# Designed miniproteins, single chains, continued (2), part 73

Each design is a single chain, and the fold is of that chain. pLDDT is the mean over its residues in the fold that is shown.

## One batch from the design tools (miniprotein)

Design m6522
Fold by ESMFold2-Fast:
Structure m6522 (fold): chain A 69 residues (1-69)
Amino acid sequence: MTLTSGEVARLAAERLGLEPTPERIKAVAMTLAGVPVKEAAEMTGLSPRTVSRLRRTAEEILRERGATL
């Protein structure tokens, strides 16, 4: 089963108690595509800490679902 980057990003934001804004969704999609956390944070205006938490949570969701992007 394949989840979209947007679906995984939304679920990650919800799990962290964060609003799934377009910037947060974009940051998760970028980091899952191999963009470094710092670069994704700079491009989206988010803190590197927030991007790192979103990425980690997204990876946990993908493992739980047995899915890849």
Scores: mean pLDDT 79

Design m6523
Fold by ESMFold2-Fast:
Structure m6523 (fold): chain A 87 residues (1-87)
Amino acid sequence: MLTSTELEKDASSLSKEEIVKRLKEDIEALLKAGLITEEEAKELLELLEKNKEASPLELLRLVLEWLLTLPLLSEEEKEAIRRTLAL
């Protein structure tokens, strides 16, 4: 699961650039954990680059919705993402 604890130390002002950076770091973490393939990671990174002008919340929702389409995620991980999307 993507960790909120790494966000904690830098969280005093989340700029759009910081959100994109953290999402890229989370994608790299998922790849290292074997939860996604290199191809899936590349597709998501390209999606972030294409949508970098979107609002931070829109960008986050886009990434989370993409993650929900992955068959490799556990139901617990998908539930955590769904709860984040539901606010």
Scores: mean pLDDT 67

Design m6524
Fold by ESMFold2-Fast:
Structure m6524 (fold): chain A 100 residues (1-100)
Amino acid sequence: TQSLTLSASGFTGTITTVIWQRLAPGASQPEFVAVMDSSGNTVYHPRFAGRATISYDASNKTSYLNLSNLEPSDTATYYQVAKSSNGEVQTSAGTQVTVS
């Protein structure tokens, strides 16, 4: 079974919340994947519970999403939304993931 680690960086300020989202092919609405708050508490969408791990490295301001046991239904564009302590919301460039 295949696994994948996605990363998103380039955020400014002190990050308090990290959210990973996905946009499935042909979907009009993004789907929640995982969130991590400033206390390190995590919440995962039920479809990804046990298969996804969210983390944040404050030293390089990089967020990671590790996704294991990849399925064809995991095909989507993945992107990260970060909220900083001053209330600024920042969105990463999307990464297209294709699982055949």
Scores: mean pLDDT 83

Design m6525
Fold by ESMFold2-Fast:
Structure m6525 (fold): chain A 89 residues (1-89)
Amino acid sequence: MIEGVEESEVPEEMKKKAEELEPEVEKLAEEIREIGKKDKEAYEEMKKEIDKFKEKLDKEPTKTAEENFEALVELLETLKKKIAEVKKK
């Protein structure tokens, strides 16, 4: 349990959660690059999802860290699903 956060900012706990997602983000980035070499259409779809996420973060700077984290998790799940579907073909 996270209990040692005193006089520290809330983002410290969010950093830990983001750090746990780093291996997944790294793997997804690599998979997307591989798909881009074989399937241009799937690559463009995934790039569009990533661009939407980036635009949303950039245009809504007042969003909370929790909302940003949730949006990131949803993006990763969407990308994983598309990657798995491409790999099955």
Scores: mean pLDDT 70

Design m6526
Fold by ESMFold2-Fast:
Structure m6526 (fold): chain A 74 residues (1-74)
Amino acid sequence: VELSEETQREIRAIMDETMEKLKTASEEEQKKLREEALKRIREILERAGVDEETRDLYVGIADQELEELIKELK
């Protein structure tokens, strides 16, 4: 299943918003922001009709990017 440019844009917007919030967040807030972002991304992919395996792949990539940013902020 091909992700539409619209779906990719929605995911990028969530990632960009979350990354900005993470820069000023406490450790407790960072965990919550990460969990909320991944949930939103999964919901976007589900709405777009993306299969579960592909959703898990994209959510995994997003989770890794957020983890790397959080490590840099510590």
Scores: mean pLDDT 80

Design m6527
Fold by ESMFold2-Fast:
Parts: C-alpha cells; sequence; structure tokens
Structure m6527 (fold): chain A 100 residues (1-100)
C-alpha cells in the first residue's frame, strides 16, 4: 500500500453518513481538535528535541499537517453546514492559532 498520511481516516465517508447538522458539526469539530493537537505536539518536538532525526521527522509532519489544514477548510466549505456553524468552527480554529 502507498504510505498515506490521513489525520482522520474516512472523514469524507463520515460526513456523507452524518444524518444531522449537529453530527456533521461534531465530526468537523473533532477533526479540528485532532489537527490542533497534532500541530501543537509537532511544534513542541521541533522546539524541544535535541535529536536530529526527531527534528527532521517533525519538519516532515508540519508539511503533512499543512495539507490536512487545507483538507479541513475544504471539508468545512463543502460540508453543507449553515454559515453560522461554519463561522463557529472557523472562529474556534482561528482562536487555537493564537494559543500556538
Amino acid sequence: ELAKYELVPGLTKKLEEASSEEEKFSILLNYLKSLISAESSTLETLLTSTDFEAQIGAQISLIALEEERKSFLKHLIESGLSDSKKAELLSYYLSSLLEI
């Protein structure tokens, strides 16, 4: 199998199987929380590790997380959520960036 980085496997399928706006919101919020956690952990490794291999691994992970961020924004736009719910998720994401 091709090595594939996917922060939330089957995200598209989960969103398609969601029966309510509340369920779609919850799926995207959990994806966002996982993305924020992964970014924070990767940055901590990059800033605190003295191991060269760990630092290079963190740099590669940051590149993968940039693609995951783009994926999140795409799914948010395409989710079929109301503008108010999309704005709520985007506001949460922007607030998390100020803490990192």
Scores: mean pLDDT 74

Design m6528
Fold by ESMFold2-Fast:
Structure m6528 (fold): chain A 66 residues (1-66)
Amino acid sequence: MDSRTALEKALEAAKAGDLEGVRRVAAESTSAGGRAAAWHGLQVMEERGPEAGAEALERALKSRPA
């Protein structure tokens, strides 16, 4: 799964409040950047809740369009 697809799937899971879905994307991503961003989003979800995690993932996706 490429970096963009991984981030998009993680963002959708985070918006749905699906912590387990974000964790799965982080574990299955073959991109180092995608893995790191998904794990960061998961940490934010664990510390501050799903809405904050979704915002972190959305910022990652917008800041790295390539």
Scores: mean pLDDT 73

Design m6529
Fold by ESMFold2-Fast:
Structure m6529 (fold): chain A 72 residues (1-72)
Amino acid sequence: MTKEELLEEAKREIEVVREALPTAAEMSVEEQVGLALIAVAAIYLAEKAGDEELKKEGEELLEELMKIMRES
């Protein structure tokens, strides 16, 4: 993967998590775990691409999801 491909994939995965987050509390445990894995993958890809802002965004979305999962 090129740096551009890593960034593009990370952005796509972050968008998926961001769009799903408002309904995450209503998801099944399996769906919540799947969303968390997408967030972790996005953080990893952003870090490999050297995009600290995108990595931070992914980490913030993951923390928000983890809070929802703990309250559910």
Scores: mean pLDDT 83

Design m6530
Fold by ESMFold2-Fast:
Structure m6530 (fold): chain A 60 residues (1-60)
Amino acid sequence: SIRELAELLGKGEFVPAEVVKTDEYVPLPSTANLEDLIRYAYYLLKGRLPDEEELAELLA
């Protein structure tokens, strides 16, 4: 799941790319909180960042 991937990224156990660059967002895994890790995992799986509603559902 997206949450599981975010947790693995936070642990450094699964890092397909340490930094993902977009026009709007550059996630830094070493400084990322859970919200940032979920945004990054979502981007890796979907090719876009989650909107506010999608992020809220993933954080719930």
Scores: mean pLDDT 62

Design m6531
Fold by ESMFold2-Fast:
Structure m6531 (fold): chain A 81 residues (1-81)
Amino acid sequence: SAEAQARLDELKAQAFAAIEARLREAGQPQSVIDSVLALYSQFLDELKDKGFPDEDIEQILELVIQQDWEAANELISKLLG
């Protein structure tokens, strides 16, 4: 639905803002930040193309927003198998 897609887009924006903020705080140049965000965008597109449900993608994004990198990596590993 349009509402489900809007929710996913909102979570993606929040997750990417969190990643960008962390990289800026670490002193990374804009070119590195842009490259990292592009890689994450490609990764999310690949998960969707492989048929992962939106709920699993949302869970990954929520863990990234919370900066729970260990739980995010565990979920990704479990889904990719």
Scores: mean pLDDT 81

Design m6532
Fold by ESMFold2-Fast:
Structure m6532 (fold): chain A 110 residues (1-110)
Amino acid sequence: REKVIELVRKAQEAIEKGDLETAQKYIDELEKLVGKDHPIVLSLKALLYKAQGKEDEAREYLTKAAEINFKKGIELKDPFLLKQSADTFREAGDEEKAKEAEEIARSFGL
């Protein structure tokens, strides 16, 4: 999992520098390790799309990441996954889902 954290940092750094080709390479490597539908991969793809000015694609990928964490948070009764999901839904512009996730997180002891 240390390699996952390193690849996430490298991808984010490349996006911040505007080196979107290098960011894509790190995202591709991360995808091979954790799978294409992992919330971390989906969130990085959203950040990459946002950096490219592709706001609709960014929103779609953020929503997918948030929905996976939301479902897992409910199944595991994990308020921290639900809080993470709420933050991601809000970033995607889905304030209703963000509020729902926050309310469920509070019911689980947050």
Scores: mean pLDDT 85

Design m6533
Fold by ESMFold2-Fast:
Structure m6533 (fold): chain A 83 residues (1-83)
Amino acid sequence: SRADAERDLELAENRLDALEAAARAYAATDPEVAAGLRRSLRELAEYLRRLEAELRDSDPELAARAAELRRRVEELLAELEAL
């Protein structure tokens, strides 16, 4: 349902916010944390890609939100891969 999709996107955004905070605090000084963050971000990107595909025809607005979250994930992942 739309309500389920909205909740899934909210949980994904909350997870991304936590990963962004952890990256700012630890990624430059802790290689183990950086590796874990890269793994979590790849999993989140794949999840958001699937969610976008599922919503594309039924709810284009929520699909666009999933795509925007995935863009943020991919930007953070690129920054961490440059370390």
Scores: mean pLDDT 88

Design m6534
Fold by ESMFold2-Fast:
Structure m6534 (fold): chain A 96 residues (1-96)
Amino acid sequence: MELSAEEYKKKGEEYYERGLKLYEQGKYEEAIEYYREAISYYLLALSKDPDDEEIWEKLVEVLLNLAKALEKLGKEKQAELVRKIAEEFKEEREKK
């Protein structure tokens, strides 16, 4: 099913919100699954509208929260890599 950029953004927001609630409940592995889904939907939204600054900001937010959840599971090296990706997305946004 083809969705609009706005529909992909909404799905990203829904998955991100659910991931945050799971994180607050200490369900870090489940939170990571929902954060990954949110990232996928935000990337799909960017494929439709690459100049949407809000989607870039949301991607950085989700990546930073993914890194926090990875740290809670003792996956420090994966968390460092995810933070580096978030920094790269922030830098690309600043270049425009």
Scores: mean pLDDT 84

Design m6535
Fold by ESMFold2-Fast:
Structure m6535 (fold): chain A 78 residues (1-78)
Amino acid sequence: SLADQLRELFQQLGETLRRVHRLERLGRERGELTPEEREELARLGRQITELSQQIAAVEEELRRQGIPIPDLVLDLPR
């Protein structure tokens, strides 16, 4: 279902954001990220953008069908 797809996308987004947070912590602790870690951070940023676009598309389809958007919470350390 679209609701199941939305839940799956939110799970992927949460995991990606946790990876970003881990890299940002490493950069703070060491004072610098390696070139490989900077490239990984850039890739994760692109993945977040793609997931956000997919989530927005599913939410728009749910609205068009008159289906309530599930109350989904990102498991984030914010």
Scores: mean pLDDT 81

Design m6536
Fold by ESMFold2-Fast:
Structure m6536 (fold): chain A 76 residues (1-76)
Amino acid sequence: SSSLEEFIRKLEQRIRELQERIAALDREIAALEAQLAVEYSEETRRRIAELQRERDILEGMVALLQGMVAWLQRKQ
């Protein structure tokens, strides 16, 4: 149905937004890891760990939404 197609489209948009946020986190983590390689900092290490935890949560959300899209597509 059109309403189901609209719902799938909204889920796919949300997945794209989360993937863009993950890409931004990956860039920030890489920059901080480069800084850590030059000079060790406990604050930088903790910040990397915080960003990695956020990344893991977003990856989990993407997996759940992708599973939902796949399930809904099988209903068509």
Scores: mean pLDDT 89

Design m6537
Fold by ESMFold2-Fast:
Structure m6537 (fold): chain A 101 residues (1-101)
Amino acid sequence: PTEEEISQLAIESVGAEMRYLAALVSLDLGDISREEALREQAAALEEAIAKNDALIAALEARLPTLTGEKREAAQKSLADEQAVKKKNQAQLAAVKEQLAA
């Protein structure tokens, strides 16, 4: 994958996380039902996790083609994305528990 492709995946990942935040705000403001808000939160988190997986795969594929400072930056981005994915997975598990209750 190209640097442009990696940047696009990162933008898409952020977009999905922003959608999750919007669903949280909608619930807090009472604009939608609790079940609707939780379903939107779950859908947004599932999308974010899929984008995290795509970005991780793209970074791993590009890592062998990079050297020096660019390789170090890509390794840091990979570690950061893995941490974001874990956070999103934990949040999705909590939302699914709320939906099951």
Scores: mean pLDDT 81

Design m6538
Fold by ESMFold2-Fast:
Structure m6538 (fold): chain A 92 residues (1-92)
Amino acid sequence: HMEELFELIEKNKEAIDEVRRHVRAAWAADPNASIEVSKLTVAGMLLAVSGDFEGAARAFEKAADIYEKEGNTAASQHLRRAAEVAREAAKK
């Protein structure tokens, strides 16, 4: 039904915008991110845009784990929030 489709599009747009906000905050906390972290965060964003929110959450969690091991708690925390938003979107 058209109304249900429009609601889904708007909900997905809001989730993607919130994920993007957290990813940008993580990059601001580490402007010299490693190639591996950059690959995972880009992959996570592409998965989220394509509607694979579970895949996006897993990519962001892996990137957050790397930041945590590197001692960048702020960047790690932002990516864990991005993963949480993505998982919440996946429940819909």
Scores: mean pLDDT 81

Design m6539
Fold by ESMFold2-Fast:
Structure m6539 (fold): chain A 58 residues (1-58)
Amino acid sequence: SPLDEEIKRLEEQRKAIQKKYDQAIQNETDPEMKEFYEQQRQEIEAYFDKKIAELKAK
């Protein structure tokens, strides 16, 4: 269904973005920048979790 395709795209996009932030956090030596990336990662994860949950509830 179109919803299944949209959910799949969102899940793949979420994984790709999470991986980029995980790599940035792992490679960063500045503690302030690490905290910044960790906060951004959490905000992005919450956004995708909400969007995917809303689509699954339909």
Scores: mean pLDDT 85

Design m6540
Fold by ESMFold2-Fast:
Formats: structure tokens, C-alpha cells, sequence
Structure m6540 (fold): chain A 61 residues (1-61)
């Protein structure tokens, strides 16, 4: 189904965007001298929150 293909593509695109943002955020915070353990914990918490939002259907229209 066209609609199912669109939904799957949107999920793939979203996953890629989140992965790219994670890497950019880690790189920027590391460059600013933030503690690596704090960066790891903060990025993981943000990803978990976003994944919860996706599971609850709280995605941009």
C-alpha cells in the first residue's frame, strides 16, 4: 500500500534525523568540554523521551 510505504519511509527518515542530531549534539558538547558521562546520559535520556513520544503517536504532522 502507498500509505504503508509512506509511513515506513517517514519512520526511516525520522530515525536517520535523530541519529544525525545525536552525533552532532555529542560532537558539539564534547568540543565545549562537557563531561562524556554527562553527554552520554543526556543524549540517552533525550532519545528515550523521543522514542516514548513516537510510541504515543506524538509525531509532527
Amino acid sequence: SWMQEMIQQAKVDRDKAVQQLQQQTRDQLTALGFDQELIDAGVQDAVDLLNQGVQQGRVPA
Scores: mean pLDDT 74

Design m6541
Fold by ESMFold2-Fast:
Structure m6541 (fold): chain A 100 residues (1-100)
Amino acid sequence: LIEEIKKKAEELKKIAESAELSEEQRKLLDEVVKYAEELIEALKKGDIEKAKKALRNFSKAAEELARGLAEEGQTDAARRILLAAYDFGSAANKAIEEIE
């Protein structure tokens, strides 16, 4: 699952990088990447509380990024980011459940 989670994080990053990102949206993408890395590290260490916190922060940052894109009329990019974030979250939740 860790390798699949890494692949899903990379997929989201590629989708976001294909969009026209403002300075604030680029900062949100940096936060999404940071929280994905924190989640992966927490899962490797078996730190479930840290993993759950990182997943919540990841979801919030991804939702804010998608909202900003949608407000600018980049609705296809916003939808793709939300779907990629959902896929990442699903894989992360499975990994958390397997450790618990």
Scores: mean pLDDT 83

Design m6542
Fold by ESMFold2-Fast:
Structure m6542 (fold): chain A 76 residues (1-76)
Amino acid sequence: SMMEELEKRIDELIERAKELEKKAKELGDEQTAKQAQHIISLLEQARNGDWSNEELQALIDGAEGMLTHLEAQLEK
């Protein structure tokens, strides 16, 4: 179902954000680590809450964009 697909995407983004947090901490990039932690918190709130499919999709799209940007910055 659409809900199961959205939940799976959120779970994948949480794992991705946790990996970013770990890498940022290993590099001493505390700002990127804090931003990754914020993304994790938002995704976990959405995963455990009664968010609409529209709200979940908007959060997923936003989180994907933020993670892509932060990952690119961390590799510099």
Scores: mean pLDDT 85

Design m6543
Fold by ESMFold2-Fast:
Structure m6543 (fold): chain A 68 residues (1-68)
Amino acid sequence: SMADEFIEKAIEYAKEGKAPEAARYINQALDLGADPERIIEGLKEVEKEAKDPNVVKGLIAYVHDKAS
């Protein structure tokens, strides 16, 4: 689905340390009804391999805040 493509792009940008781009795709996925927990799980899976793990941690917190 389009939401799945946006989640995939968000995770790719998060892994590259591109927080603003990742956040934009996260917002687009959420607007399409994506499950916040699915986004969080995908981000957690790439945290160890991320260029900057702090970007991934920040994005996980961002998704939690948006889902509240």
Scores: mean pLDDT 87

Design m6544
Fold by ESMFold2-Fast:
Structure m6544 (fold): chain A 87 residues (1-87)
Amino acid sequence: GAVEDARRALRAAIEELAKKYGLTLPQEVLDEIARKGAERISATTDPEEAADVFYEAVIEALKKAKGDPETIEKMIEDLRKRYESSR
């Protein structure tokens, strides 16, 4: 269903970013963030609200990730800039 599809997409996006930048995120934390984000995304019909929730979930995951703090900060900045550009 839509919630499970959103959860899989959000989880895959976070895992891909973590892998690309050498970050480690505990499985339980990833599962919780993806589930909460997917429920909120699936509850809205507004693409802008869905995008907001997606970026919020990714940022939360990065803040809880283990890795180089400078790399994490740069990733968060790059994601926020992309989000602002998509307004």
Scores: mean pLDDT 78

Design m6545
Fold by ESMFold2-Fast:
Structure m6545 (fold): chain A 82 residues (1-82)
Amino acid sequence: GPVLSPEERERRRRLEQELIKFSNALVNGDLEEAFKHLERALELGADPETLERVIDGLLDSGQISEEDAERIRKHLKELVEK
């Protein structure tokens, strides 16, 4: 595959940090913080399928409620459809 540029590596590193912060905010029930980190992850080029997988994993492990999962999924869909 193509060699990653320093800029691409830095973008991916920041993306990984935003995904960790997103997961932690969701687990803590802080939807406002979760929305901020979700938006930043998308700005950094996060695949919506990766974000859905994170939500599904947290829901399956019982770390978040179905209500919180639905609210995050709705916000993700609205951001992607713009």
Scores: mean pLDDT 84

Design m6546
Fold by ESMFold2-Fast:
Structure m6546 (fold): chain A 84 residues (1-84)
Amino acid sequence: GTDALGAVIQAALDAVREAPKQGLSAEEATKRMEEAARDTAKRLGVPVKIEFKAEGNVVRGKITVGDQTVDLEVDLEKVRAELE
């Protein structure tokens, strides 16, 4: 349902916000987002389809839970700037 999708999205976004604090690359940030999203979906018992990719400093992804799909785009340089 929509609540489960929201929780999965929030977990992915929280993971990407922590990645620059830990000095992780865009590829590691992508991996952390995917792991957080999958772990949250598994804990909630919902099927999830996750498609994440790193393009330079930008992580792009698509998360599908049930019948809902959301596109995500995170610029890691903007996230790093928010931490200053």
Scores: mean pLDDT 76

Design m6547
Fold by ESMFold2-Fast:
Structure m6547 (fold): chain A 79 residues (1-79)
Amino acid sequence: VPSAADMAAILANLEALVDAVMADESLSTEEKIAILREIRETLLQLLAQLEAQNADPAILAAIRALIARIEARIAELEA
């Protein structure tokens, strides 16, 4: 099981990746949506795994917040 510090680092890296994808002018809107959907799927799988392990509620809340942020970005790109 990852430590809280390891989870914080993973989430920070994923947030940075989301921001980098959104800022990347070489990527089409469709490519950005595809990448964000893949990150969202990975986070949903991670969330399910950590819920099954009775992980820290604060970590679960942070993952859910990042998923919601990614969903908002996808909706923005699809508008």
Scores: mean pLDDT 83

Design m6548
Fold by ESMFold2-Fast:
Structure m6548 (fold): chain A 78 residues (1-78)
Amino acid sequence: MKPSEEEINEGIALIYLGIGRLLMEKGDYEGAVKDYQKAAELAPSIGAEAYRNIADAYEKLGDTETAEKYRQKAEELA
């Protein structure tokens, strides 16, 4: 059975989510945000998880206002 484009995009999104987590460990919080945003765009099904991780990255950057906005977005998707 051929995987759907949606299933392929979800697989790619999970890879971006994983890269973002590694960038968080490295301290590249801006890079992590970019990869988490790509994950959410490719697979809305993981958008809540991606937005929670974006919020954590913005907290590490000291941008608590943006972090709170992404936490609210994650709650709306969960």
Scores: mean pLDDT 83

Design m6549
Fold by ESMFold2-Fast:
Structure m6549 (fold): chain A 76 residues (1-76)
Amino acid sequence: DAEEVVEELRELAEKRSSEVSAKLVEALNSDDPRVVEGALEILRELRERREGNLAAPLLYLKESDDPRLRAAYEEL
């Protein structure tokens, strides 16, 4: 369920969990566009707030062949 995955990510982000970085990468690699959208929104929020270690999810966006994911990287 996309909603449950996104909610778990948001909870991890709010608790400043060390797992949030790895879980964001997993979500960005999802075949469900709703999960990918949710992960991008949470990543943007964390970047704006300067919270968490975002190196791995940012690298994933940078190296992506998906132009949407690369555009998200450039806007962060």
Scores: mean pLDDT 80

Design m6550
Fold by ESMFold2-Fast:
Structure m6550 (fold): chain A 67 residues (1-67)
Amino acid sequence: MIKNAKDEVEKAAARKVLEQSKRLGKPLSVTQEWVDPTKGKIETVTIKADPAKDSAEVITHETRPVP
């Protein structure tokens, strides 16, 4: 289950973190950053995944303008 993802990009990122968590057999916390060219913004998200619960959650979401 993916929680608190605002769009498909965040859902895809959370899904990948969950897959990595399952492969390692332990909870993971990952911070990822990407450029959203449609909005001219840089997005930074922190994702927590728990393989025992089969879930990943976006904990923090921050945006800043592209220079």
Scores: mean pLDDT 78

Design m6551
Fold by ESMFold2-Fast:
Structure m6551 (fold): chain A 64 residues (1-64)
Amino acid sequence: SEREKLSKGGKKLSDELKAEVQARFPDQGVSVGSSIVGDKVVFRAYAGDEVVTRVYSKEEVLAA
């Protein structure tokens, strides 16, 4: 299903972003949230006072 593919791709992209941000801020706990806004999926990684945002289309998440 599209929902299952979005979940799988979203987890992959979320895990990749978390690893990237954790490498940049090794002494900080990193958490990642995601939101669907229209045809876009917005990921935000939080590391202390830092926020890293990545925006993907639904098609990019499905292809991940």
Scores: mean pLDDT 81

Design m6552
Fold by ESMFold2-Fast:
Order: structure tokens, then C-alpha cells, then sequence
Structure m6552 (fold): chain A 75 residues (1-75)
């Protein structure tokens, strides 16, 4: 499965710490700039806060967007 699918699976399981770690590793692998890393990590952290609030669908939409941005950088 794609890294995006793995992030979404972890988020659905409530494992936001592992989801954030996977996002960080994927950003590093994609060779993104420090600014891009900061922006994507902020989005992923916000999604983690939404999971904590029970706002799962909103969190998954953000994780999908983060995964898509990383995938675009790898192309």
C-alpha cells in the first residue's frame, strides 16, 4: 500500500503518534524544503488534534492532502 494508505490506517486506529512519525519519514525521503516540511508537519499535527476531538473524517481529509503533497514531490 502507499504511504498515504498507511498514514490513514494508523489515524483510523487512533495511532496518531505513529502516523506523525510516518509523515516525518516520508517528508525526509521526498527531500522537501524546511518550509514545506514545517507546513506539512503542522497540518499533520492539526489532524492529530482532530482525531483526539473525535473529528475523524476531517482528520482523514487532512492526512490525505498531506499524503498527496508528499506523493507529488516524489514524482
Amino acid sequence: SSVTDQILSLAKAGDTEKALELVRQAIDRAGLSEQERRELMAQAQFAASLVQQGRIDEALNIYQAVGDAIAKALA
Scores: mean pLDDT 86

Design m6553
Fold by ESMFold2-Fast:
Structure m6553 (fold): chain A 74 residues (1-74)
Amino acid sequence: AEEKAEKYLEEGAIALNQGDREKAATYFRKAADYALEAGNLKLAWASAVMLRALGDTETAEEIEKRIEELKKKR
């Protein structure tokens, strides 16, 4: 799961560099989902930051909320 999250974050960055903002947003959403599944809150947060930069504020806020909830569970 974590390895997939890293791969999707990389693919999102590549798509963004190529000017494909829609494809980048799709990959960053996938990166966040896999990062949260793996418990990698840092990678999930990085994905949320990229989504905010792309204007997908609603998805970024949902990811941030899920990160906060996971931080409280040990």
Scores: mean pLDDT 82

Design m6554
Fold by ESMFold2-Fast:
Structure m6554 (fold): chain A 111 residues (1-111)
Amino acid sequence: SARREREEREKAERLKNRVRQLLADAKAYAAQGDTQAAYDALKQAADELGRLRGLSPQEVADLIKGFNDALAAAEKAGLKLSPSDKRDLSVKVTSGALRNIGDEIDRELAS
């Protein structure tokens, strides 16, 4: 129904805005030299990206780019991640991307 479609769009916009805010916070913490707060914000952003539904492939690509930029800023500020910690972040982000690409393919096949 139109009501359900509107609610799903509003939910997607809220999730997108939350991820953008977390990435902005991570960059701000990195600029302040607070690498622990930057890492905590990046972990939260990765969790939200990993749970993403109802975003277009372009919106997902933009958020992944923002995540990579924020991670690079944190690493430049002195954040040192183990290979396992970096992999955990990457897996969550990639899983969210693949889910949204799959949802788009399913929509094209259903039409």
Scores: mean pLDDT 81

Design m6555
Fold by ESMFold2-Fast:
Structure m6555 (fold): chain A 61 residues (1-61)
Amino acid sequence: MKLDRAQAYARLRPLLADRLPAEEADAILGSAFAEFDTDGDGVLSPEEFAAMEAALRAYLA
């Protein structure tokens, strides 16, 4: 499945909601999306999305 930025944020924002205020969560989501969107097309492949989720979970651990 491919996710655009809005879909990726909707899926991953709850991982951050318990730990961080919305402003900080959105900043982290934005930088992580840019890092893992390797082809720059504004959507994440399933592999890129899985890597982004894993990176966020590691950050929160």
Scores: mean pLDDT 77

Design m6556
Fold by ESMFold2-Fast:
Structure m6556 (fold): chain A 92 residues (1-92)
Amino acid sequence: STAPYDREQALELARMADEGASEETIDKMIEDGRKAIEELRPLLEPEEIEEARRRGEEVRREALREGLSERSAELAGLLVEISALLEAIERR
């Protein structure tokens, strides 16, 4: 695996969070994920940023269709977006 979290790994982590984590814990993970994305964006081209956002949004929508909470779906999407951004950096 070239990415820290692929789609299936992100969804599995989100399922585990939805089942066993507090809302406060999930919100903290989302906050930390958003900060990571903000730190990575300046290192990347606009097209790479857009592709990462697109992949994250696809996974977020899939999590919602599966019946996960809005918080867990957001977490899944952020994990995939971060992984896509990191993969783009590693390809340089």
Scores: mean pLDDT 84

